# Designed miniproteins, single chains, continued (4), part 86

Each design is a single chain, and the fold is of that chain. pLDDT is the mean over its residues in the fold that is shown.

## One batch from the design tools (miniprotein)

Design m15161
Fold by ESMFold2-Fast:
Structure m15161 (fold): chain A 74 residues (1-74)
Amino acid sequence: SEELEKAAEEQVARARATLDRWVAEGKITPEQAAEMLAQIEQVAQQLKDAGYSVEEIERAMDLALRHLLEKARA
């Protein structure tokens, strides 16, 4: 399950980079980015603990990030 931990960490790192870019672009605030990152980290932990595959974690993390962006824009 070290591979699952690594996959979760990599997805969190990608989300962090995406959120930083969105802040730089003026798409979201730094405060919104911090809240989104916390939620993404929670989702990654839940998926890892549930034993989802690397592919499933990647898909779920992408969906979670899109969902959070929609909420931030509302």
Scores: mean pLDDT 79

Design m15162
Fold by ESMFold2-Fast:
Structure m15162 (fold): chain A 67 residues (1-67)
Amino acid sequence: MSEELQREVEEGVVLIAAASFLTSAKREGKEEEGKKVFEEVLKLLEEGRIEEALEKVKKAIKEFEEE
């Protein structure tokens, strides 16, 4: 498979994870915090920093689960 297709799949997975996090944050009344994380992830994906975007989502989920 091409690396291009692999990157698109990885971007899609990260985007889905970020969108799921935003939805969860909305349900908990933390929409602004969730939206901020989503925007940061989106910017990292736009810059091709897929691994950093994934780490950002994982960190946000962990911090959110502490409450």
Scores: mean pLDDT 77

Design m15163
Fold by ESMFold2-Fast:
Structure m15163 (fold): chain A 89 residues (1-89)
Amino acid sequence: MSEEVIEKVEELVKKAEEALKKKDYEEAVRYLEEALELLKDEPEAEELKKRVQEIIEKAKSIEELEEKQKFLAENVLEELKEFLERQKE
């Protein structure tokens, strides 16, 4: 995976964290979706993609939109942060 892709994903993750601190869950989800789009063709992100799909499946049971967006933002952010830390090793 290119260093440029890693840097862009790190920037989007920081923007998502700031949106989450403001409780703007919809904005946080949008930044995280942009980060995942950058990683869509990266083989190093296969496990991340699998974990994100499991999070999306769990979110389907949440009926209230704000709670669903909050769940997606919090859980996808944690998976992306873990992924980025592994790339530094």
Scores: mean pLDDT 84

Design m15164
Fold by ESMFold2-Fast:
Structure m15164 (fold): chain A 84 residues (1-84)
Amino acid sequence: SELEEATEALIATLPEEERELARAAAEAARELAEYISKFDKEAAEEILRLAAEALRALAAGDLEAAERANRRLIELAKEALAKM
């Protein structure tokens, strides 16, 4: 998946001590998307895409792009969860 590829790309750039945090962040995004997919599959797919975008931006050292993707992810998750 795009998220798995993005996670691997980020982990390749990080020291070993930070790799666990990167994996935890990717897992949290995956779990959130799985939960949301039960009632909004399109939102779940977009959350995974935005998570991958944020991780790829971090791997490239583009903190501004990572922050933008993360803000979009949070807003989308908030909107999807409000539909419960």
Scores: mean pLDDT 82

Design m15165
Fold by ESMFold2-Fast:
Structure m15165 (fold): chain A 77 residues (1-77)
Amino acid sequence: QPSVMQLFRLLSASGEVYYIERAAKRFGDKELAEKAEEMKKLLEELREAIERGDTERAEEILEEINRIAKEVDEKLL
């Protein structure tokens, strides 16, 4: 049973992935597009972990998504 807080965190992570995917399309960056695809797969796994009530796994996946997003931001600087 997903908590309201877990659902809001999922929405926040989804927003980060959407931003990076949009940036990849705008700049025509193949590497950014590959990172966006990787993060989309992680979002799917996050959703399934939340649906299962696997709080520890959901937290781990959220940390991984945030790490990839930070790497992308650093490369855009």
Scores: mean pLDDT 78

Design m15166
Fold by ESMFold2-Fast:
Structure m15166 (fold): chain A 104 residues (1-104)
Amino acid sequence: MEEIRELLRRALELLKEALELLKEVAPDTEELRKLLEEAEEKLEEAERALEEGRLEEALRKLEEALRLLEEALKLMENPPLELEILLGMAALELGVARLLLRKL
């Protein structure tokens, strides 16, 4: 249980870093702005779920945020490598958390 919580906390921090980087480097388009706003909302919901011990809800919200940020990445012509690394690390943490939750 604590291992899953730690994985979700690390994923949250990685996705927050990715969101802040995207806010700095992404072109100012309506589509990108909406994706980033939705991702930020999902990260806020995930943080609340983690604080309340709702690990399955936190995982779902973090996975939703990851998908939105990956979609934003695809709309960029020259995404920074750091962004790809942050999202990849977050995906790994979330994947492990999902497997552990299925076993418990």
Scores: mean pLDDT 86

Design m15168
Fold by ESMFold2-Fast:
Structure m15168 (fold): chain A 89 residues (1-89)
Amino acid sequence: MEHLKKAEEHLEKAKEALKKGDLEAAKEHLLKAIKHLLEALKEVEDKEVILEVIGLLLAAIGALLDGDVEAALKLLEEALELLKEALEK
């Protein structure tokens, strides 16, 4: 579960960056979280939640490319809550 914990750490940092208006830092942390989630897919039995989290993060990056920080933050918060639920299970 090292990759899932690292993904959570990067998502928390991305959320903080978005709240501060640092779009470049947010994008960097979102990309790092996705990389860790892709590695986790090789090792987890239930892949559906992780794939849903990845989908939400890709949508969040799309929102950031459009300059929609509010949409990106909402998508990121939803992804982070799903990931935390997967870690607690």
Scores: mean pLDDT 82

Design m15169
Fold by ESMFold2-Fast:
Structure m15169 (fold): chain A 55 residues (1-55)
Amino acid sequence: MSPVVEQVARAELARLQKELGLSEEEVQEILDLIRAGRFEEARARIRALKAKRGL
């Protein structure tokens, strides 16, 4: 993954963490999926967390 893409992903995850009240472990899990190139799985996890919180 390019450094720019990782930086953007980190910034977006930091915003989601504040908005959804995600734990550091949840954020790290999503970031690890992104680093592994599992973008669809990372997106699915974000969507599930949003749905669970009614967002």
Scores: mean pLDDT 75

Design m15171
Fold by ESMFold2-Fast:
Structure m15171 (fold): chain A 95 residues (1-95)
Amino acid sequence: MYGEAEGIAGDPESTAEAVRKAAEQMGGPAHGAVLLDENGKGIGQGSGPPGDARAVGEATHQAALDNGAEIGKKVRVVAVSAEALARGTPAGFPP
């Protein structure tokens, strides 16, 4: 199960808010998230305690920066449930 929202690379508050919105869209707590660039390429992935959108957003944002994400660009944030996270996120997420 997935939810999706838009954030800004280099703005951790926007990424945390996007995780929260994606979790609301999904209808359940986010256990992890993936950041996708404008071409749908995965640029960061993070996880945190269930229902802690800030922790998930901060971990995902930091991973994207560590992978060379361009600050100021729009990114797609895809929140994932525990079941989806446990199955492993395939390359090119979402599936």
Scores: mean pLDDT 71

Design m15172
Fold by ESMFold2-Fast:
Structure m15172 (fold): chain A 72 residues (1-72)
Amino acid sequence: SEKGLEEAREYVERARRIAEESGLLGAQVSAGLAGISLGVGKITGDGEFGAEQARRAAERAEEAARAGDDKG
């Protein structure tokens, strides 16, 4: 659980960095979703769920940056 929350925090940091560097709306939205996923993991005590959702959000931030925010 705690390990999952730590992983979720790492994905939030990754998504935030991508959003800051790209400045694209889609990347910013995905970074926000990663942060929400960490929060849900904390509230529910399900760090594994939080990590999985944050990872997916970080991947979406990377895709948005690569596509030039085409999905934003």
Scores: mean pLDDT 76

Design m15173
Fold by ESMFold2-Fast:
Structure m15173 (fold): chain A 55 residues (1-55)
Amino acid sequence: SLEEELQKLLEEGRELNDRIQKARLAGNEAEFTDLAAELKRVSEKIEELKKKLEE
């Protein structure tokens, strides 16, 4: 269901946020940039699913 897909994406976003914070603290710019780009994609999918669920 859309609700299950949203839950999975929210979980992925939480994991990515944790990894981003760790990469930033470690000064790993390349990893930070890659993870931030992935989080942006996940966030866009979350917003799209939220809009569909509001219908």
Scores: mean pLDDT 83

Design m15174
Fold by ESMFold2-Fast:
Structure m15174 (fold): chain A 55 residues (1-55)
Amino acid sequence: GEKEEARRKAEEILKEKEKEAEKLTGVSRMVAQKELEEARKLLEEDPIKALEALE
């Protein structure tokens, strides 16, 4: 359904953002990782809202 499609797209965006976070160091990496963890939590609660937030 639409929720499964949104989850799949959001997962792809998160994977790319995780790759970008891997390139960062120190405080910048910590901030990026925290934002990614919050986005993953939102993804588990509401995949559609998570996708909108990641757009």
Scores: mean pLDDT 79

Design m15175
Fold by ESMFold2-Fast:
Structure m15175 (fold): chain A 86 residues (1-86)
Amino acid sequence: MELVEEGERLREAGDYREAARLYLEAAYRLAERGDLEGAVEALRRAGEALAEAGDVTLGVAVRLLAVALEIENDPAEAAAVARALL
């Protein structure tokens, strides 16, 4: 997952907002492939990066949304949500 790896590199460099963007894009692409587990993990990482960037409220909301999508177990719903967050 090239986008997640790039996001992790940016997060290590302190570019939290760009890292969050790449994690959200990764979540969308993973959900489109039917990889719900990967999409949920990418959304969780996006929420963490958003909180680190100072947007704690949005970061918490995205992480809660990742949990809800995991419970629903619907990759199509996860793709729609990730797209809406981009």
Scores: mean pLDDT 81

Design m15176
Fold by ESMFold2-Fast:
Structure m15176 (fold): chain A 99 residues (1-99)
Amino acid sequence: MTAEEYLEKGREALKKGDFDTAIEYFEQAIEKAGDNLKLQAEAYRLLGVAYAEKGEFDKAIEYYNKAIDLYNQDTSLSDIEKGVLILAAATDLTATKTA
């Protein structure tokens, strides 16, 4: 199973409310992503979402910040792509901090 396949299974688990299953799939996505910083960042952002849904806001904030850092490090992304992805992660972070 590829990093992308684990990421998609994790998203399906999130939609079902299976947050623990989603966390396992996103952790597998990170392992399988290797050097793909964008996939690692997306998996960390979704880990943040899963932990926020569980009410574990400190962990959610940590993972959102990790995602933002990884998007900033990805030299293959255009400035516009980085801006969009970082704004998405920062929006999730802000929503979590105000919950």
Scores: mean pLDDT 79

Design m15177
Fold by ESMFold2-Fast:
Structure m15177 (fold): chain A 72 residues (1-72)
Amino acid sequence: DDLTQRLTGILSKVVSQDTAQQIAQQAVDMLQQGASVAEVTQHVANRLLEHASNDDASKAAGEVGRLLQEHQ
């Protein structure tokens, strides 16, 4: 699906493709379960911090948050 592919594209800039796909799928699942964009963006940021620097994680999480807001 388009959203998961776009999320994976953003995330794969800072984490491995496999990790990016896992985080993207978790984000989509959270949205489907009724989580807010803010909650999903925070979860993504926390997951990225396990694998990337604070600067890279913050930048990627910001791009994710903007993408998710555009889809609402």
Scores: mean pLDDT 84

Design m15178
Fold by ESMFold2-Fast:
Parts: structure tokens; sequence; C-alpha cells
Structure m15178 (fold): chain A 72 residues (1-72)
């Protein structure tokens, strides 16, 4: 089994699930929704991308994140 999700990863993932599969959120938007620091969000997102649960895209020079279609 993959390693269990950290509390920060769970909060970030829950925020993306609530936003929906078409939502693309910046680390700043996720930080504002979760109350986590931007650096904590970015670290959690890097782990979720490594798990294949979340996809990272660069839009207008900013990192944006969404639920992976393959993980829904």
Amino acid sequence: APAPLSPAELKVLSTLVEAGPDAMLTPQEIAEKTGLSRSTVEAAMDRLVARGVVEEEIVDGKRRYRLSPAAV
C-alpha cells in the first residue's frame, strides 16, 4: 500500500475534491482555503503529484493544480 497521507496532504486533497475535477487552483488559493502556509501547501502538492493523484500545470507563469482524471 502507498504511504498514508499527511494531515496537510489530506486538507489539500479535500480542498481540490470540494472544488471539483475541473478546478485548477494555485498554491495561494489552496493556502487561503485551508489556512496552511503557502510553503506547506506546495510541499503537500509535490507529494500528491508524485502519487499521481494530482496534476500540475503552468498557466500564465503560475503553478496550478487539479485532481488527476486517472485518479477519480
Scores: mean pLDDT 78

Design m15179
Fold by ESMFold2-Fast:
Structure m15179 (fold): chain A 59 residues (1-59)
Amino acid sequence: MKKIEEAVEYAKELIKKGYTGREIVKKLMEEFNLSESEAMDAIARALQTLEGDDEPIAP
């Protein structure tokens, strides 16, 4: 569970820097030893947060 949360935060940083989904998946797999499915889930969660579905932007 904690690895996914850290991966989500890392994915948010990479998205803000303009990395592609493919590049983010690769980095998440290498840095957090995640499967491709887990890395994709982390990206999906990061994107959901960045779309303003979270309190810091749009509660």
Scores: mean pLDDT 73

Design m15180
Fold by ESMFold2-Fast:
Structure m15180 (fold): chain A 60 residues (1-60)
Amino acid sequence: SHMEQREETIRWIALVLEAVGLALEKMLETGDSSYLDEVAKRIRQAKSIEELEALVEELR
């Protein structure tokens, strides 16, 4: 349904923002931009919500 699609889209956006925020935090703490590059690549390659959730957990 349109409501389910909207909720899924919001969840996707929320996970992307969390992953980017965590990558930026690590980059600022370490001075290593490879965190941001790898996270951006994995976000572009993600095919499911579960893959984005796994990415976020790896960055914690």
Scores: mean pLDDT 82

Design m15181
Fold by ESMFold2-Fast:
Structure m15181 (fold): chain A 98 residues (1-98)
Amino acid sequence: QEALDEIARLLERAAELLEQASKETDPVNREVLLGIAQLTVSIALIHAPKVLPPEQAERVIPLLERVLDAITEASKDPSKIPEGARVAREAAEEVRRL
C-alpha cells in the first residue's frame, strides 16, 4: 500500500502541474510545467515495476502510460491540458483503489 500511495502522490503532483500549466499564459513557462509533469510520471513508470508485485505493476503501468500519452497530446495542443490533468487525477484514484 505504501508504494501504491507513493505512485498515487506522484500522479497527484503531475495533475497539479498540469492544472498550473492550463492557467499559464507564457508558452515557455507552460512547456516547463508540462516537462516537469512528464518527468514526474516517468519516475513513477520507472519505479512501479521495482517496488510493486508483478500483478499490481501490470495494472499500474497502463495507467501511467495513459497519463504520459495525455501529457504528450497536451504538449501539441494546450487546449488539451485540462483533460490531461483529469486523466492524471483519475489514474491516481484508481492506483489508490488497488
Scores: mean pLDDT 88

Design m15182
Fold by ESMFold2-Fast:
Formats: sequence, C-alpha cells, structure tokens
Structure m15182 (fold): chain A 73 residues (1-73)
Amino acid sequence: SEIEQKRKEVRELVIEGASLTVKILLLREKIKLETDPEKVKELQKEMDELEKKLREIDARTAELIAELAKLQA
C-alpha cells in the first residue's frame, strides 16, 4: 500500500539522516583538533556538503510525514 511504502521510505531516511549526523559530529571534532588551516577548509567543505544532504533528507522526511498524515486521516 502507499502508506506502507511511505512508512518504509521514512524509516530509511531516518537511518540515513542519523548516519550523516554522526559523520558531521565526527568532522566537527576533527576540525577542532586540526591545526592546519588548509585541512580545516577541506573538512569544512566536506561538512557543508553533508549538512546540505541532511537538510534535503529532513525536507523529504517532512513531506512524507505530511502525506502520511493526509492518507491516515
């Protein structure tokens, strides 16, 4: 059913989002310990890309939750 498919997609996005969140936290710790300004810039760029992906996952998750609410009404 459409409800089951959307629920599965939400679960998959939540898991992916959690994984990206952990990776971002690890990069933040690496940045704090890094003394080379050029390496800091590289790590910040990687973090920016992951934060962008996390925002996209959060947006899609919100859309799916809104659609599920309408289908379950």
Scores: mean pLDDT 88

Design m15183
Fold by ESMFold2-Fast:
Structure m15183 (fold): chain A 66 residues (1-66)
Amino acid sequence: MTEEEFDELFAKVDKDGDGYITREELKEFLKSKGINPTEEEIELFMDGDRINKEQFRKLLKYIEDL
């Protein structure tokens, strides 16, 4: 994934434009990729109640390694 593709993807997931992705936005994104995460899996990805752009970048790399 290019940096431009990542920026476009982040903007599509973060429709409110606040620079964070909520737990629900993350779940919807993962389901759109054919991943059906459990609550426990979501907790592993979340650091608090929201993730920022850099945390989302790390998550995408982690998913690519699955």
Scores: mean pLDDT 73

Design m15184
Fold by ESMFold2-Fast:
Structure m15184 (fold): chain A 85 residues (1-85)
Amino acid sequence: MKVTVEIEVDPSKADEVVAGIRQAAAETPGVKSVRITVELLPDKAVITVEIETDSLEAARRFLQRVAEIAKKYGAKLVTVTLEKV
C-alpha cells in the first residue's frame, strides 16, 4: 500500500511536524519506507509524506498518527491518497 499525505503548517513548526511523522512511521509496524519532502514558502511550509506499508491496517494506523500530529501543531491535511501496491 502506498500512502501520500500533503500537509500545510506554519514554517516555524515544520521541523517538529517532520520529526513527529518520522517517529510515527518508525513506531507503526508494517511501514517499509518513508520519504518526506519539505517546501518552505514565505507564509507556510508544505510537507509531502510518502510511505509504503505491507497492509491497509498499517496505512490506517499511520494516517491516524499523522492526523493527531496535525491537530497538535495546527497543521492542515490538504490531500491523502491511498494506492494498492
Scores: mean pLDDT 85

Design m15185
Fold by ESMFold2-Fast:
Parts: sequence; structure tokens; C-alpha cells
Structure m15185 (fold): chain A 64 residues (1-64)
Amino acid sequence: GPEREKAIELAEEKAKEYAEKLKKLYPDAKVTIERLPDGSIVVTVEAEGVKITKVFDPELFLLL
């Protein structure tokens, strides 16, 4: 429904903001954004042999 669409858009916006900040802090890092079928947005950062993953769940924004 409309609220779920807004939640997905907000999750995607926050994921992009997070990825952009990471790219500024770690310019040599590989930053990947992926949208899963359930609407979850996954940001993966690979730098200096370390892989960090953060998940933006649209359901977290439905509580707002």
C-alpha cells in the first residue's frame, strides 16, 4: 500500500545517504547497494580486507 511504498522509498534514501558517506570516508572502498525482493535495502562495503553489511528494513519506517 502507499505507506509501504513510502517506507521503501525512505529506506532507499537512507541507504544511499549511508553509502555516500562511506564512499567519502573510504574512497578506495567498494560500496554496493542492493534491493531485495522484500523491499529491504542492503549496503555492502569492502575495504582493507574487511566486509561490512548494513540492512535497511522498510518495516522499521512503517512504525513512524
Scores: mean pLDDT 77

Design m15186
Fold by ESMFold2-Fast:
Structure m15186 (fold): chain A 58 residues (1-58)
Amino acid sequence: LEEGIAQAEASITEAAKKYGIPEEVAKEIIEKVKEALKKKKYEEAGEIAVNGLAEYLG
């Protein structure tokens, strides 16, 4: 779980830098992903990350 959270943070931070997403938006996405991961909702965590990034871009 801890390793999964760290990996998710790294991946979202990298994607945010790549697509020019503001740090504040990336932090909000990371917090929602952490909540889903703590509840063992791995599929939901993935959807939150993808949809959060896509909503900013679209």
Scores: mean pLDDT 75

Design m15187
Fold by ESMFold2-Fast:
Structure m15187 (fold): chain A 72 residues (1-72)
Amino acid sequence: DIVELFTEGFLKTRSPNVSEEEFEERLQFYLDVLEGKITLSPEQVPAFYRLVAGYLKVVGKDDLAEEFLKKA
């Protein structure tokens, strides 16, 4: 499941300098986009797919990350 893989990667990259509230708000926003609850403008989609690919690489899903980079 892409949502679970993204969440695992995002949690592994948490900075101690970011507040828990800000971190949770960012995670919820990205999950809402991945689940189709929020629609990005066409100009925002490439940057979002690169972000998703980065977190997929953190969890060792390089092939899946490359698929997202091709959509960017």
Scores: mean pLDDT 80

Design m15188
Fold by ESMFold2-Fast:
Structure m15188 (fold): chain A 60 residues (1-60)
Amino acid sequence: VEQARALADKYFAEGKYRIAAEAYRSVLAQDPDNEEARQKLAEAYRKAGKTEEAERVLAS
């Protein structure tokens, strides 16, 4: 879980927001209570232009 989170953060830092969002989704699938990963996923969606997906993530 920690390693998947670190990889997602790396993709986000590199501007690969779509891939970062996929990685954060994997983190949340393994750890659904991870609020930090949820917030990062929403941010990755916003940066990728998927504002509606970001809103859904924060609502769930």
Scores: mean pLDDT 78

Design m15189
Fold by ESMFold2-Fast:
Structure m15189 (fold): chain A 63 residues (1-63)
Amino acid sequence: AEELKEEIADLKRTMATLSGPDVDEARKLVEEAEKALKAGDYEKARKLIEEAKKLLVKNQEKA
């Protein structure tokens, strides 16, 4: 639970320094991950965090 909160915070910091369609999609995934975490759905939150991370890596590789 605590680890997922830290990962969300780190993703938000990273997204603040980036721009583009992949980053916009990652922001939506992070918002859904926060909602899932608040609902106690840790499996869904983790999957959404992983998808957001993948989009941010893709953005960096193309930029």
Scores: mean pLDDT 78

Design m15190
Fold by ESMFold2-Fast:
Structure m15190 (fold): chain A 70 residues (1-70)
Amino acid sequence: SEIEKFNQELIAKGKAALAKNPNDLELHRKLVTEGTLELIELMGKLGEMKPEEVEQLRREFEAVVAKAAA
C-alpha cells in the first residue's frame, strides 16, 4: 500500500538522520513533524480522507505540536 511504503521510507530516513546526527533532537523533531504532515496530505491524495478532513487533521496536529513546544 502507498501508506505502508510511505511509512517504511519515513522510518528509513529517520534512522539515517539519527545515525548521522544522534544528538540533534531539533532535527529529529522537525523530521517527525514534517513526515506526519506529509502522511496527512498523502491520505487526502489517496482518497482515504476528504479535503476538509485533511485540513482539520493538519490544524489539530499543528495545535498539538505548538502546545508540546510551549
Scores: mean pLDDT 73

Design m15191
Fold by ESMFold2-Fast:
Structure m15191 (fold): chain A 55 residues (1-55)
Amino acid sequence: LSEEEWERLAAGAGEAARQLSGITPDREAAEAGAKMGVETGSGAAAAQAAYRAAK
């Protein structure tokens, strides 16, 4: 993935986490979600990882 593609995935993971939990993750938490999403291929896993990292 390019840096731009990874940033888009991080933004998507953060937005999904916000919609599921009402918490807006910071950039670092969103990036943790993006990493999980890339490794698993799961948007749900990405959202959950971003949410957990935000807490």
Scores: mean pLDDT 73

Design m15192
Fold by ESMFold2-Fast:
Structure m15192 (fold): chain A 67 residues (1-67)
Amino acid sequence: MISDAELKRALADIVRGLIRVLERQGKISPEKAQEAIKRLDELEKEADTLSVEEFNRRIVEILKEAS
């Protein structure tokens, strides 16, 4: 069964991949993509202190700011 830590890592990886795809397609600017990736990296450093629900909320905030 997937652990909370593994779930958070998987979610961050999926979102990171999505941002890169959108950047390559020209849907978001390279600057916004890089900013979102940097914020995801910072969020992952705090992952052990956050619930899965709180981690998901932070990911949604990052995606909203990227759009």
Scores: mean pLDDT 80

Design m15193
Fold by ESMFold2-Fast:
Structure m15193 (fold): chain A 62 residues (1-62)
Amino acid sequence: MAEAGELLKQGTEAYLAGDLERAEELLSQAASLDPRLLPHLARVLEELGRDEEADELRRQYA
């Protein structure tokens, strides 16, 4: 099952539609299955104004 890739696609579509809450939910699930997707989650957290959480996530990934 390509679940992480499907969640990434759905999360990106939600982000482009302006549904940041849905995007965060989907990208959190994707990143939990594939940590390489953490940068996508960090971007959505930054857009939500959760900059400290986004920076901490990038620090763990970098």
Scores: mean pLDDT 80

Design m15194
Fold by ESMFold2-Fast:
Structure m15194 (fold): chain A 97 residues (1-97)
Amino acid sequence: MKEKLEEVKKKLLEELLKNKDDPVEVRRIINKTVLELRIEGFSLEEILEILEEIKEEFEKKGLLEVAKIVEEQMETIKEAEKEPRYQKFIEELKKKK
């Protein structure tokens, strides 16, 4: 599904650009997109790669505030993976299978 990731990246870039002056909406759009990609079965690594590319595109455009929000969301996602509650969630998923 390489085409699906490229489509999501393009859509996310367009939505974030439209909402660039609203940091709350930017965070909401990123979180919604990440959740949708996780539900579709994309790995955390694939999701973080797309977010990194989006961050770089906004940095190139001089939209540093949007780029910073993307970076902060990437760090939040990485920290969530380290949390004991996340480990418990993984163990619960293993237990149900």
Scores: mean pLDDT 76

Design m15195
Fold by ESMFold2-Fast:
Formats: structure tokens, C-alpha cells, sequence
Structure m15195 (fold): chain A 60 residues (1-60)
């Protein structure tokens, strides 16, 4: 299993990214805490990393 924590500029940004992750990767547990996202994936680390890269890319 893998756990990633991502910090964004605002709660709105975090929620938008969380929605995209949930839509594309419904098996990933996404928790929103203010401007932070906690991603929990049971299984492939590569998959979890891909999700993180998606979130970062959408922010750039």
C-alpha cells in the first residue's frame, strides 16, 4: 500500500483535483483536509505515483 500527501494553494483547488482522481481512479481512497489531499492506494505503487503526477500536472 502507498500513502501520498499533497498540498495545494486552496481548498477549492484540492477539491477539484480530488474529484478528478475519484473520477479516473475510483479504487483510490481520497481524503480532503482543507488544502491537503491524502491518497491511499492498496496495491501498485506505480499506480499511486501516476495519480500524484496527474494531480500535479493539472495544477501546472
Amino acid sequence: SSVFRLTFESEEKAKEIAKEIREKYPDVEVTVEGNELTLVHKGDVRKAIGIVLLAIGESL
Scores: mean pLDDT 73

Design m15196
Fold by ESMFold2-Fast:
Structure m15196 (fold): chain A 55 residues (1-55)
Amino acid sequence: SAADRRTAALLLALARHEIATHGLPLERAVELIRQASRAEGIPEALTEEVIAELR
């Protein structure tokens, strides 16, 4: 859905910010994205797209 895509985009932006600003390790960022996506009910396919964009 459009709402799921917007939430996914926000999670990607936040993950990139945390990596750049606070030195969050990439693998930790991936774990946090998976956890947040499950909590928000984001489809797995969209979650994998976000992770691919982060890598």
Scores: mean pLDDT 83

Design m15197
Fold by ESMFold2-Fast:
Structure m15197 (fold): chain A 58 residues (1-58)
Amino acid sequence: SVVLEYRELSEEEEKKVEEKGEEARELALKEGYSEEEAERVYKAVVEHLKVTGEGIVA
């Protein structure tokens, strides 16, 4: 594997990232965002967590 600034996530950590992304998507929909906007929020949250490992890798 290649060591980058990004953290390599385990299957368990990837599941946590997906759960947080889905929670953000659902929250965006409740706040009145469109499905397309909610999908973008999901992708942004997933990418952010994969890049930073914030609260997932500890």
Scores: mean pLDDT 70

Design m15198
Fold by ESMFold2-Fast:
Structure m15198 (fold): chain A 59 residues (1-59)
Amino acid sequence: MEPFSPKEGKAVKIAIGLQNRGEVPDIKEIAEKAGISQATARRAIKKAIELGLLEEIER
């Protein structure tokens, strides 16, 4: 079990919240809200999808 960094965890939580509200999460928006780089946000979201915490961004 590999925990996310605090900022990566925030990014994943934001993405899950947006998905739960029926919104499509955008990497740049997530990065801005979490205060991280776009590369870090992309990595965190991809890992969250692999772990089953988040549905795939593109169907």
Scores: mean pLDDT 73

